# Designed miniproteins, single chains, continued (5): the designs that were tried, part 52

Each design is a single chain, and the fold is of that chain. pLDDT is the mean over its residues in the fold that is shown.

## One batch from the design tools (miniprotein)

Design m17773
Fold by ESMFold2-Fast:
Structure m17773 (fold): chain A 66 residues (1-66)
Amino acid sequence: IEEYAKAFREAMLEVGVPEDVARQAEEAGLKGKDRNMAFTNAAKAALDAGVPIDVVSEAARLAAER
């Protein structure tokens, strides 16, 4: 989960999400017990911070490829 949360943060930075929002998403992901929970928590935190759903989806796709 730690590696996935970090990969999600890195992917969000690559698609242009601000560092503070990407970090909040990583921290939310780290609270998950498994990879699916990490994704759900990180994606929800990003959406709650106002990141568009298409940007979150692209970041999730890039993170999953790692």
Scores: mean pLDDT 74

Design m17774
Fold by ESMFold2-Fast:
Structure m17774 (fold): chain A 91 residues (1-91)
Amino acid sequence: SKEEELKKLHKYLLENKDKVAKSLLEAFEWEIYIEKIIIKMTEEDEEKKEKLLKELEEMLKKLKEMYEKKVKPEEILEFKEKYYEKLAEIR
C-alpha cells in the first residue's frame, strides 16, 4: 500500500539522511533547470518571465549553499514547498 511505502521512505530518511539530502538537492537542482527551460519556451509575458527566471536563479544559489552546509532532508523539502508557493504567486 502507499502508506507502507511512505513508512519505508520515512525510515530510510531517518537512517540515511546525508544520502537522501544529497539526492534531493541534486533532483531539485535538475527540476529548477528544467523549469527555467519551460519558462523560456512557454512564458509569453516578458515581465513575468524575467521575474520567474530571477527567482529560479536565487533558488539555485540557495541550493548550492544548502549542499555546502549539508542540510537535513526535512529542510530541503520545506524549501521546495516554499519555492513552489513563490512561483505560484508570481504566475
Scores: mean pLDDT 79

Design m17775
Fold by ESMFold2-Fast:
Structure m17775 (fold): chain A 80 residues (1-80)
Amino acid sequence: MKPKVEVTLTTEDEIAGVLAVMTLTSLFRDSDVTVTVVDEPPAGALDAAQAEEILGLKIKGLVAALIRVDGRLVRSAADL
């Protein structure tokens, strides 16, 4: 069964946003993935360093990310 992965993120600029969407869509290609870029960090979002640690990769220009798997908030790599 494919997990549903939802990522809402804020980036420093539009180019960083496009690259982040492509990177995360590729990372979660075996999941039902939705990546959304928003202008303001969402409430309860992880900072860039926390999100990158959880995802196991660096995302250039990332400011904040909110990650959900099957509707539950991700707070650690074990939640992925």
Scores: mean pLDDT 81

Design m17776
Fold by ESMFold2-Fast:
Structure m17776 (fold): chain A 84 residues (1-84)
Amino acid sequence: SEIEALRQKLAQFQAQLAAAKAQIPVLEAEVAELEARFDPSNREHVTRLIGTQLRLIGAQAEVEYLGKGIALLEAKLKALEEAS
């Protein structure tokens, strides 16, 4: 069933979205701590700050992508359920 396949895909996207959303405040806190303690003469500090900022950007992009995907899947599922 297309409805069953869409429900399964929606559940997968919702689980991934929850995981990505949970990671954001952890990464934001890590970035804030690294920025507060930042020494630009320390290569390890530069590498860790940039690396954590890139991970935060990645998590934010994943949340946006999954959020849009969920909205599209929910709209399609609703249309199919209302057509029955």
Scores: mean pLDDT 88

Design m17777
Fold by ESMFold2-Fast:
Structure m17777 (fold): chain A 74 residues (1-74)
Amino acid sequence: SEMEQREAMVREFQDLVGRALDVAERAGDERTAEEVVRLAQEGMELFEAGELTPEKFERLRREVERLTRRAEAA
């Protein structure tokens, strides 16, 4: 169902956000941590509105992964 799909996406997104925040905190990259928090808020707002589609999720996932790589490289 669409609800089960959105719930699975939210769980995966929360895991990605958690890992990104851990990396940013270990790197002392406060700017990246702030950007990850903003993406997390956007994702949760989309979920609560019932607007978190696979396409929007993939965009958010790519952004979080990009920020994680940036913090790892910094």
Scores: mean pLDDT 85

Design m17778
Fold by ESMFold2-Fast:
Structure m17778 (fold): chain A 63 residues (1-63)
Amino acid sequence: SVKEMESKAIEEITRLQKQRDELEAEVGKNKNLPADEKEKIMEEISKLTERIRSLEEWVKTLQ
């Protein structure tokens, strides 16, 4: 059902948001993180943010 699809998408959005928040916290806490490793984590945060946005836009089309 549409409601079940929406619920699953919202659950995935919540999961991705938690992953992004954890990566942001890691970058904030680790003052000795090598620049190249920090860049890779920042790139992963950007990918998660884009995926979240895509899912949020898709959920909007269900309503």
Scores: mean pLDDT 84

Design m17779
Fold by ESMFold2-Fast:
Structure m17779 (fold): chain A 99 residues (1-99)
Amino acid sequence: AAEEEKEKKNLKALEEAIKNAPEEIELYDPENASGEKHKFLVVKDENNVLHPFNTSGPNKKALAAQGAYLIKNKAKPIALVTATSFDKVIEYIKELEKK
C-alpha cells in the first residue's frame, strides 16, 4: 500500500543518514555507566538547530517519523552518538551549539 511505501522511504532516509554520519562518538556517563547503550543520530536542520534522534528504539513508526523529518527539513547528519543517558546527548548538543 502507498502508506507502507512512504514508511519504507522514511526508514531508508534515516538509515542512509546514520550511514553518512561524518563522526561516531561514544559519550561516557559515570553515573549511568551500567545503563543500556543507545545510538542517537544528531542532525542539523536548515536553521542550524541540532536535534537528537534515538535510532535504537524498537518503534518503527517513531523511526519512520524521524526519517520523514530528515526529508521534510533537509536535515544533515552531524554525528552518531552512543550514550547510556539522553541527558548526556543533550549536553553534547549544547556544547556543539556554543561553537
Scores: mean pLDDT 78

Design m17780
Fold by ESMFold2-Fast:
Structure m17780 (fold): chain A 82 residues (1-82)
Amino acid sequence: AEEGVEQAELASRAAVAFSKRGDAKGTIGAANAMAKYAELSKSPEAAEHVRRAAEGTRQAGNPEAFEAMRKAYDKAVEAAKK
């Protein structure tokens, strides 16, 4: 659904912003929200938003936040295949 894709994009922007501020808890929360919205939308566009956010989080250098984002991306990709 269009709404799920939009929510995934908003969560991806929030995750990158939290990561840049060093807020690991905020980044992990946003990663979980992205996974949820990507699973609901089952859209390749939602998976793409999660992928871009994961890349931004990796560049910020927080390994726990990056791992949460990577798991969110894996779930988004699997949901888009169905």
Scores: mean pLDDT 72

Design m17781
Fold by ESMFold2-Fast:
Structure m17781 (fold): chain A 64 residues (1-64)
Amino acid sequence: SMQAQAEQLMRRLHELLVRQREQEAAGRPDPALDEEILRVGRQLDALKAQHPDLVVPEIDVPAP
């Protein structure tokens, strides 16, 4: 379903953001993670634009 696809994209984006923070904390920033974050974010935005009735919660990135 479109809802399930949106949830998968949200989960993927959250996982990528966590990895980005971990890599930065380790002193090894990974530009490939930045590119993937943008890619997944664009996919999610496109899905929401096509299906405005989708319930997609905001990404909760916990403060350190």
Scores: mean pLDDT 76

Design m17782
Fold by ESMFold2-Fast:
Structure m17782 (fold): chain A 78 residues (1-78)
Amino acid sequence: SEQEELTAIQREALETGDEAKIDALVDAMKEKLEKAGLPEEYFKEVEAYRALLRGKYEEAAKLLGIPKEEILKELAEG
């Protein structure tokens, strides 16, 4: 299933930290959102997730329209 495939890609991305695996995860998430007919604003959230996985918190904050401090707070509490 698409959910099982996405879970496998997510596991690889999180375990390896490999940029290509992170990109594969984000691309799979975007494809799932596109197939679901979700609006473009959800693609920004998926790109923010790519930035977070790469440790680019300022870029993630900019994409989400929130302060970097809020990203760091969520990471510390999650």
Scores: mean pLDDT 74

Design m17783
Fold by ESMFold2-Fast:
Structure m17783 (fold): chain A 90 residues (1-90)
Amino acid sequence: MKRKIAALLTAAALTAIGDELDGKVKDEKEFEKGLEYLLKGIKAFGEGDYESAVEYLEKAKEYFEKAGLKETAELLGEAIELLKKLIEEE
């Protein structure tokens, strides 16, 4: 179910971000870009645009890595792989 997967992805990403935000953000602008692309990816996925969703989530992962949120980026990588498998089963 698309809505449940989007909600789970949002909850997991926000939890990981919250845990890492305790004094660890090295680049505020890269973090801001990561959040922007995360939102775009979740919105695209909710609208059924799975290709754009994957593209935006991959950009979010890159920006979170640059911001120093390595664990959040790794979690997003796993979520992207699961979404790609969902697209293939469509």
Scores: mean pLDDT 73

Design m17784
Fold by ESMFold2-Fast:
Structure m17784 (fold): chain A 83 residues (1-83)
Amino acid sequence: TKELIEKALELIKETKKALKEGSASQEELQEKVKEAFELLEEAGKLDPEEANRVLARLTLEDLLEEGKANEEAVKKRLEKLEK
């Protein structure tokens, strides 16, 4: 569970850096964001409390504010973790 969360966090950090540097294509950025949230969704099935706690901290860090490419899909997946 925690390994899935850590991997998702690393993918989000890499996506944030790539956005800042403009070194990755939009396609690659979207794929990394999708992968990160799929890992969080899987972690949420095993331990929803831990996964939700991590997600709350990620959103507070403005990690996805600049990478809004998958904003709606991301929101739907985050809501699925609680349902």
Scores: mean pLDDT 62

Design m17785
Fold by ESMFold2-Fast:
Structure m17785 (fold): chain A 60 residues (1-60)
Amino acid sequence: LTKEQIIEGARQGALVAEKLGDHETAKVARKAADEGNVDGSTVEGYTAIGAGLIGYNVFG
């Protein structure tokens, strides 16, 4: 994944986290995306979920 794709994934993951009611994780993911630094297991997890859900169930 390129840095740009990772940042986009983190933004999408943050949106998914907010819709799931995990506002804390969404805030962390948005901050990481804004800073261009998306390191961390939680952010990586939501980035992967966001990209996966958007790719698999989009836009239902």
Scores: mean pLDDT 62

Design m17786
Fold by ESMFold2-Fast:
Formats: C-alpha cells, sequence, structure tokens
Structure m17786 (fold): chain A 98 residues (1-98)
C-alpha cells in the first residue's frame, strides 16, 4: 500500500510550508499578519503531530489503523492545498501594501 509513502510526502510538504511561513514571518513587519502566520504554523504543527501519531499506530496496529492513516493523509492533503492558497493570497496582499 502506498499510504506510508503518501504520508511521508505530506509530512515533507508540511515541513516546507512551515519553512515558508517562518521566512514570511521574519520578512513582515505587520503585527496582524504575523499573528495570522503564527496561527497557520500552529495548525500545521497540529496536523503534523496527528499524522505522526497515525503513522505510529499503523506501524504497530492492523488494517483499521492503516485505514485511519489513509483517511488522515487525504484530509491533510486537502488542508495543505488550502493552506498553500492562503499563504499565496497573504503574500500578494503583503506585496500590494509594501
Amino acid sequence: MYVKERAEKVLKRIEELKKKLEEFYNQTTDPELKAEIKKMMERLDSVEKYLKDLQERAEKGGITDEFLLFAGVQEAERFIDEMEKKIENLKKEYEKKK
């Protein structure tokens, strides 16, 4: 099953998004934007922890835990796609106000 490989790819995307958000946080002087970036980083941390917990359970458990990991990966992929769009929109707004 490719679910483990998909989970690793999702975790990699989360790491990349965290790096982008950290860079964006350091580049902005807007306290409101910094607060929004911080919230997004916290949400990414929560999703990362959730997926890692599911991976550990799938490694130790049976078919049910593997199914839960698959469902969690699908939800995380959707969340990441939405987060990427939100980051792009915030960057565009930041460039406009620069």
Scores: mean pLDDT 80

Design m17787
Fold by ESMFold2-Fast:
Structure m17787 (fold): chain A 71 residues (1-71)
Amino acid sequence: VEEELKKAKELFEEALRAAEQGDYAAAVRKLDEAMEYFKKALEKAENEEERQKISKIRTDLLNRLAEVLNK
């Protein structure tokens, strides 16, 4: 779970940087990879508390992406 979540966050941060630079093709590829790792983290989560934590992190990052895209 922790390794998948860490990888998801790293890939999402890369997607955010690509989007900020206007490289939307790279941003989409990195976002797709990040979402796969979030899915794996959710599947490996042992309880609802872990799932909620992962979902919050994913939602917070998606909100940050929305902010970048609205610049």
Scores: mean pLDDT 79

Design m17788
Fold by ESMFold2-Fast:
Parts: C-alpha cells; sequence; structure tokens
Structure m17788 (fold): chain A 71 residues (1-71)
C-alpha cells in the first residue's frame, strides 16, 4: 500500500527467487565433484552477500534461509 511496503514486498520476492535458484543449483550439482560443489556454494554466498548489501533490512532472514539450504 505505502511506497515503503511495496519496496519491501519487491525485495522479499527477489530474495525468495534468489534463494530458490541457489537451492536448485545446489540440488542439480550433487553429482559434481566436491571442488565444483564448493565453487557453487562460494558463488551463492557472494550473491547472498550482495543482496544483503542492497537490502540490509533482510540480512538476518536471508542468512537464516541460506544456512537452511546448505544444511
Amino acid sequence: MSKEEQEQRRAEIEGEALLGLIQMALTVSRSESPEVQQQIIERARKQVDQFIAEHPQLADEMRAKFDEILA
């Protein structure tokens, strides 16, 4: 409704989309070598860090969800 609420909802949707893509990439890479899997995890971590830098209000939520994906 407010501009702030609309911006927050957009950021939440973008964050969920990013995490979904990361989870898919990790799932399809399970047959890859440990070195390749580690590279995918490192790349995903950088993408999450970049998102947090742009949306610091979602930092705790994004970190918690990313940790769950890695478990």
Scores: mean pLDDT 81

Design m17789
Fold by ESMFold2-Fast:
Structure m17789 (fold): chain A 83 residues (1-83)
Amino acid sequence: SKEELFRRAEELEEEVEYLLEKAKEVIKDELKLTKIEMRAMAVKSNVFVARRLAEKGRLELAEEQLRAAEADLQIIKKEIEKL
């Protein structure tokens, strides 16, 4: 549903912000941190696009954007967990 897509978008945005702040506290390698920051920007971008598409009723395209965001978020999470 449209409501579920908006809820998922909000959850992804909250989780990426939490993980980004966590990364800034624990990651000492400047290159690794920069790469995580760039990937977090990609997550936020895909969430933004998904919200715009959902507002227009383009639910299938919105879901594709959220899946892309979820994939990038999972990579960030795994990189932080390796510390």
Scores: mean pLDDT 88

Design m17790
Fold by ESMFold2-Fast:
Structure m17790 (fold): chain A 72 residues (1-72)
Amino acid sequence: SETEELRAVIEALEAHLAASTASPAERVAALQDAIDFLEAERARARAAGDEESAALAEAAIARLRARRDALE
């Protein structure tokens, strides 16, 4: 399903970001890129009426924003 594909992408993104040994500034930039990607996915899911995928993206965005804010 589209929701399961999005879940796999989110899990891979979060694992990649968690394993990063880059500088704080580079990690903030990578987190912002991931947030921007997921905001686009959330918007697409909402437009399609896919509430499950939209909620999944929204939860991931909140987690990534919290991580970004902790680095700033």
Scores: mean pLDDT 88

Design m17791
Fold by ESMFold2-Fast:
Structure m17791 (fold): chain A 82 residues (1-82)
Amino acid sequence: SEILKRLEELIKKAPPEFHPLLEEIKEIIEELLKLGREETAEKILKQVEEALKLEDPEEAKLELEIILGLGRIVLAVEKLAK
């Protein structure tokens, strides 16, 4: 998957302190892709790319935590809709 390749490259380039959050977001993206929700997975990836552009590491971390929380809700809804 091109989405997963892009995410893996983002994780490699990101500060190590963000890796645990990014790995959890990766699990959500992988599950969404298994459900055929490629557009939703791509939307989450774009949100991660934008969060990692933030100059303030604390702001970036908060945005990633929000993305993770919202991603978990979206994944739960998509699993119920199946």
Scores: mean pLDDT 87

Design m17792
Fold by ESMFold2-Fast:
Structure m17792 (fold): chain A 92 residues (1-92)
Amino acid sequence: MNIKELFDKAFEKIKETLGDQYTPEMEELEKKIREIIDSDKLTPAQEFRIAVVLKLILDDFYGLSRPLTPEIALEILKHILKIAGVKVDLRV
């Protein structure tokens, strides 16, 4: 799976869905994840796990669609960063 294209498509969908509720903090976390993906420092296992998360966003959880909320978006960002081995201090 092309993780960079999946990332761009997934976060375009998140930003379009949240609109004004997509905060500057979410933007900074998105930027950090993009930098990690672009760094080529992820193991194949980490890259695969992140790609699965991104695909679930695009596929509406394979038919279990629910409205995307800021809380869910922050949890997705935290989960991706955790897979990448980055410390995350997100308060919701």
Scores: mean pLDDT 72

Design m17793
Fold by ESMFold2-Fast:
Structure m17793 (fold): chain A 99 residues (1-99)
Amino acid sequence: TKTVNITVKRVGDRIIFDPSSFTVTEGDTVTFNINNPFDELHSFSIADPNGVIIQSVEFGKGTTTLTFTFTTAGTYSIFDLNPLHAGRGLQGTITVNAA
């Protein structure tokens, strides 16, 4: 089991996940702690290497926690389901290395 702490940050006109990129190993169970200091709704969605959304959670201000097990190696994407927010920087990648 691994823990990844992600904070929603504002950088100029951008809204970002920090970190926006990280690496895990196939078979890892990852606990994500998503901290949003802003009074605004966002989502954290995980798409598999084929672009299929396999997990999604909506979150407001405060810390939201979700747990996911990566059973397949490859490049996963993370993003806000709102394409305008994803376009401003609420997007990233998870690299899942083979065990």
Scores: mean pLDDT 86

Design m17794
Fold by ESMFold2-Fast:
Structure m17794 (fold): chain A 89 residues (1-89)
Amino acid sequence: DKESLIEQGKKLRKEGQKAFLEGKYEEAIALYDQAIELFTKALGENAPEVSDALLNKARAYKRLGKLDEAKALYKEGIDRHLAAQRAAR
């Protein structure tokens, strides 16, 4: 059920943010990855929920000092956001 996938994805993203605030950046990344998978399955790869979770994941990589990985994730999130805008035409 699409609604159940979205609800579970939202729960995982909130748990990821909690882990991030507690300094558990690797745990936050794993939770964001799970949320991305569920949002992609329910809403498609260019959904705002997917790009938002990618940006959350990028912030966690930045806190770990993995700046190249963080930059790549920021770019991916922006590219997916722009693709969604083009598809809405």
Scores: mean pLDDT 87

Design m17795
Fold by ESMFold2-Fast:
Structure m17795 (fold): chain A 73 residues (1-73)
Amino acid sequence: SKELEQKVLSKLEELQSYFESNRSSLSDEQKRQALEVLQETAKQAVEAVKNNDLKKAEEVIEKARKQLDEIIE
């Protein structure tokens, strides 16, 4: 679904913006870990959209947000 794809892309952009808004306060190690989470999440979310698996896409994005919160804290 084009609607599902757009919704997931918007949520991925929100995660990226969340990282960028905190970037200046992060150590190099925290930045590396956050970028890895973002890259892996984008890959998994795209695959879930390709398989029309909304539940999987939502789970992947929610997990990523929690992981970013733990890295940024």
Scores: mean pLDDT 84

Design m17796
Fold by ESMFold2-Fast:
Structure m17796 (fold): chain A 88 residues (1-88)
Amino acid sequence: TMGGITSLRNEADTLRQQTEQLISQLEQLGSTPELRQAAQQARELLEQGRRLVDEGLTKGGYTDMLRGVDLYRQAYQLAQQALQEAQK
């Protein structure tokens, strides 16, 4: 249904923005190779997710959008975990 796609699009936009902010914080910290690697991996997941969301929107593919959102969640979790470890 169209309502499902709209809800998923809004979730994708929110996750993308929040994930980008976390990655930027990791890059600013940048003090260890481990933090830099985590930031790079999170950016790669975010970019892959963005392509899937864009393809889903263009082709009306709900499955592609779901996969893209899942990649955004993975990027968010990776960035958040790396920031938490940096604070220990």
Scores: mean pLDDT 82

Design m17797
Fold by ESMFold2-Fast:
Structure m17797 (fold): chain A 119 residues (1-119)
Amino acid sequence: SSIDTIVSELKSALVGAGFSSALADHLAGAVSELLSDPKNPKLKNVLNAARYYSTLSVDQRVKVFQILGEVLGEPIDNDVALLLAKGKFFLARQKAAGKGTKVIDLAEAIEYAMTVLGQ
């Protein structure tokens, strides 16, 4: 399926960029869940992705969102990726002007999951 192709490409791109296989697997799982059921995603992969994502620097987070944008066919500008890395979703959506919606939705889901893990 197209989702299976996206999952495979995302795992390869993240590992190729120097990210851990664990981060790549859980981020790809979260993307698969959000693409399959955007209204009721299973939180398990999003929570696991958030755990690994929380250890990343701002620069590493920017690179994650750039890779996500490329693999999803919705490339985003560096400024938008930086706003996502900083958790500034309203400003990211305004600057993106309707582009990168899947990437921004995933970033917001990961940030919410990090908030849940921090409780």
Scores: mean pLDDT 83

Design m17798
Fold by ESMFold2-Fast:
Structure m17798 (fold): chain A 109 residues (1-109)
Amino acid sequence: SMAERQKEIEKLKARAELFLKSRENSFASVRALADDIVAIEPERTKKLVDEALKLLEEGDYEGAARKAIEAGNLAGPTLASGLGIAVVGLAFSDKLYEEYKKKLEELLS
């Protein structure tokens, strides 16, 4: 029915907005933790952080997480774990946002 279609559209909009916000929060965490890691051990971490951010931009979330954890381990285990979690969180939030957005676009066409 039209009412059921409208409820599904509202649900997909809410899910897309939720994961867009999660993506923004995870990205802020990645930036903050990357900055803190570089501040603690700049000479050893800068290249690894740059590589992680480049892999993240290319959509290689597994590679980005591995490089991020490697950089974080040089600064300390809590920052390493935090950065790895933030990268994975960003990856899943981005994929879920795009998936819900696509489903919404399909229902509106």
Scores: mean pLDDT 84

Design m17799
Fold by ESMFold2-Fast:
Structure m17799 (fold): chain A 97 residues (1-97)
Amino acid sequence: MEEVKKKLEEALKAIDEGTEEGYRKALEIAKELIATGTQEGIRAALEIADALLDTNTEEGYRAALEIAKAVLANENATLEQINRAIGIQLRAIGALL
């Protein structure tokens, strides 16, 4: 049994380290959370994506974009979560131009 809150805290701590390795770790955690298909997991992954966008780095934007794509591809994502993922995708693409 995986604790969603614990994985979210690990991902946010990895992002706070400000390294490419930390951002990659956060992306992997977010993908694991999305793969659970739970509403809590998808919500936590979207929170990780927001934190990656707030780094204002190319690597953070790329990682957030991958999380948004994974949420959009997940059949269990709600309309609210899909709308949030679209917003993340647009912000990340705009920042990478």
Scores: mean pLDDT 86

Design m17800
Fold by ESMFold2-Fast:
Parts: C-alpha cells; structure tokens; sequence
Structure m17800 (fold): chain A 81 residues (1-81)
C-alpha cells in the first residue's frame, strides 16, 4: 500500500460516514454518535498520516494504528453503561 492509497481509502471512509450523518434514519444510529465517530476518526487519521509522512512508521503500521485507535474509541463509547 502506498501513502496515497492510504489517504484515498480514509477519505472514502470519511465521506461514507458523512453520508450516513445526512440520513440518520437509514443508519439507526444517533447523530451524536456518528458526529463523535467522525471527529475522532479524522483526528486519528491526521495524527497517523503525519507520522507516516515523517517516516516514523510505515504505511502498513499507520493503517493498522488508525483502525485499532478508531475501534478502541468507538468500543469505549459503546461500553459506557
């Protein structure tokens, strides 16, 4: 995977999430949760992309960390009873 492919993949994912936010009834998920997921995913992407661009981590490591960090934040939100 190239840095450009990683960027394109994440931009497509963010666009899909924005489309879900515009049709909340179709998702069955509260708008506030979709907005939270969007904001946190954007932040995580920017941080890991910057590290990949700086040569601190590989493109593959950056993709893995973005997925793991996003999943962890979403899981922590869902785990709040």
Amino acid sequence: MTLEELREQFEKNLKALQERMHDPANTGQPLEELEFDYRESTRIFEEELKRVEAGEISVEEGEQLMVERSDKIVAERKAKE
Scores: mean pLDDT 74

Design m17801
Fold by ESMFold2-Fast:
Structure m17801 (fold): chain A 85 residues (1-85)
Amino acid sequence: MEELVLEALEKLKEIEKLAEEGKKKKDKKLLEEALKLAREGRRRFGELAEKYRAEGDEVLAKVAEELAKRFEEAEKKVEELLKEL
């Protein structure tokens, strides 16, 4: 679990960095890359949450759900930044 949390946090940090640079530079490609990573993370951790729930691991399911939610929030933030360009 610790490795999955670290992976998620590193990817969220990369998304934030790409979003910040894309906003500063008005660079649509950087924002599109951030959006792609956010969508991939949301799907991956959403699928893991469903898997852990099916296995009866409520703790791992909850952690994966919270991570998926963070990627969903990042996705929405990047989509708004793209609209501001």
Scores: mean pLDDT 85

Design m17802
Fold by ESMFold2-Fast:
Structure m17802 (fold): chain A 60 residues (1-60)
Amino acid sequence: SEEEEKLLKFDEEVLQGVIDITRAVLKVAGGSEEELQRVIDITRSEFEAYRKKKLEELKK
């Protein structure tokens, strides 16, 4: 549905924003690309879980 499409787009935009902020913070803190990748992987997993839950709510 259009509502599901809007939710997916919103999630992608939020994920990109979180990645950008995390990259900036790690750059200032002297973090590694490996640390960034771990945070991205965790964030993606959480967003996938959130997305599934929200899509299920929209079906009700």
Scores: mean pLDDT 74

Design m17803
Fold by ESMFold2-Fast:
Structure m17803 (fold): chain A 71 residues (1-71)
Amino acid sequence: SVIGRILARDEPVAYRLLSARGLSAEEIAAVIGEVKRLVDEGRYDEARELLKSHGLSDAEAEAVIRELEAR
């Protein structure tokens, strides 16, 4: 899908980890958008818990947040 190709290019860590947990490209895009919103609001604990609710470890959630902060 076009969305999947864009996500794999722009947010490869988030795409790889979330797709490995069975999320579709559309679901991954929605999760990334919400995580980015929470990070922009300074709500880092909620961003980490959202990622962990999808099966990511603490270290994996941190890696995703770091990728999204880098753009």
Scores: mean pLDDT 86

Design m17804
Fold by ESMFold2-Fast:
Structure m17804 (fold): chain A 71 residues (1-71)
Amino acid sequence: SLDDLVAANLAEIDANISQAQSLGDSATVARLERIRAELEENRDDLRAVIFQEASVTVIGMLLYERQREQA
């Protein structure tokens, strides 16, 4: 459902914010907080939710690779 998709996206964003904070990446934190705010504002717009999910997934992949390199 759309509600399930929104909940999953918010959880992923929150996890990625924590990851970015652990890496000291304040720019990525600010970017993810903006995406989170837009998701909350447009949660009933399925198109916007899908687009934001794709953006968060890419950021998460980049943070994962950066953490692996810095470990």
Scores: mean pLDDT 77

Design m17805
Fold by ESMFold2-Fast:
Structure m17805 (fold): chain A 120 residues (1-120)
Amino acid sequence: MEEEEKRKKEREEIARRIGEALRVIGDAVDKILEIEAKEKAGEISKEQAELLKEAISHLANALALAILRGSSEELIEALRKGLETLDPKYIKRALELAKKEGLEKTAEYLEKALEAIEKL
């Protein structure tokens, strides 16, 4: 009885986090498609489009992992602002928080995102 109730609550929390992470990935796909449309229209270069798509993909992966792991609200907020603005200040803040929290994979994605943005 107690074991079943505990497993149910754990499954419900995991399902909620998966749903939120999938929404982040879906939104990132839409942004990537907009960038590809701008590249095809000649509004941005192929190199700029590739760097923007890399940055968005890495930031979305970092945010999705942070959500799935139940990371701090401060980290999730910094990641959301980083993905929305592509401003290095939010990405650097998220990287500091990810390293402090021991989130090695999230930090790796953030380092790759920052490298792509700094090449723009």
Scores: mean pLDDT 87

Design m17806
Fold by ESMFold2-Fast:
Structure m17806 (fold): chain A 117 residues (1-117)
Amino acid sequence: MEDLEKAKQYYDSGDFEKAVEYFKKAIEKDPNNAEAYAMLAMIYYLKGDFEKAIEYIQKALSLALTPKEKARIYLVLGYYYYKQGKYDEAIKYFEMAIELDPNLTEAKKLLEEVKKK
């Protein structure tokens, strides 16, 4: 619980190394924490480590996901397609992410960027 809160604080401040540390500690205490897996997927995606991002997505999908957690997964998938030049697919996933979490600023910024293509 405290580790999950610290992980979110580090994520919000941009300290992804500390965020990963505390999300992993949260998973050690609760291996069914789908939110922690979705957030780890996002962080590894932001680092450009798509292989690890997909591994954490697969783990999250094996657990019960909330709309907010699904939004994180769709954001990562949207970026994956964006990096491959598949802009129509990227747009679909970013729009799905925003629909599930309207406060997901990262998805909104990338949707604007991909629409310029």
Scores: mean pLDDT 81

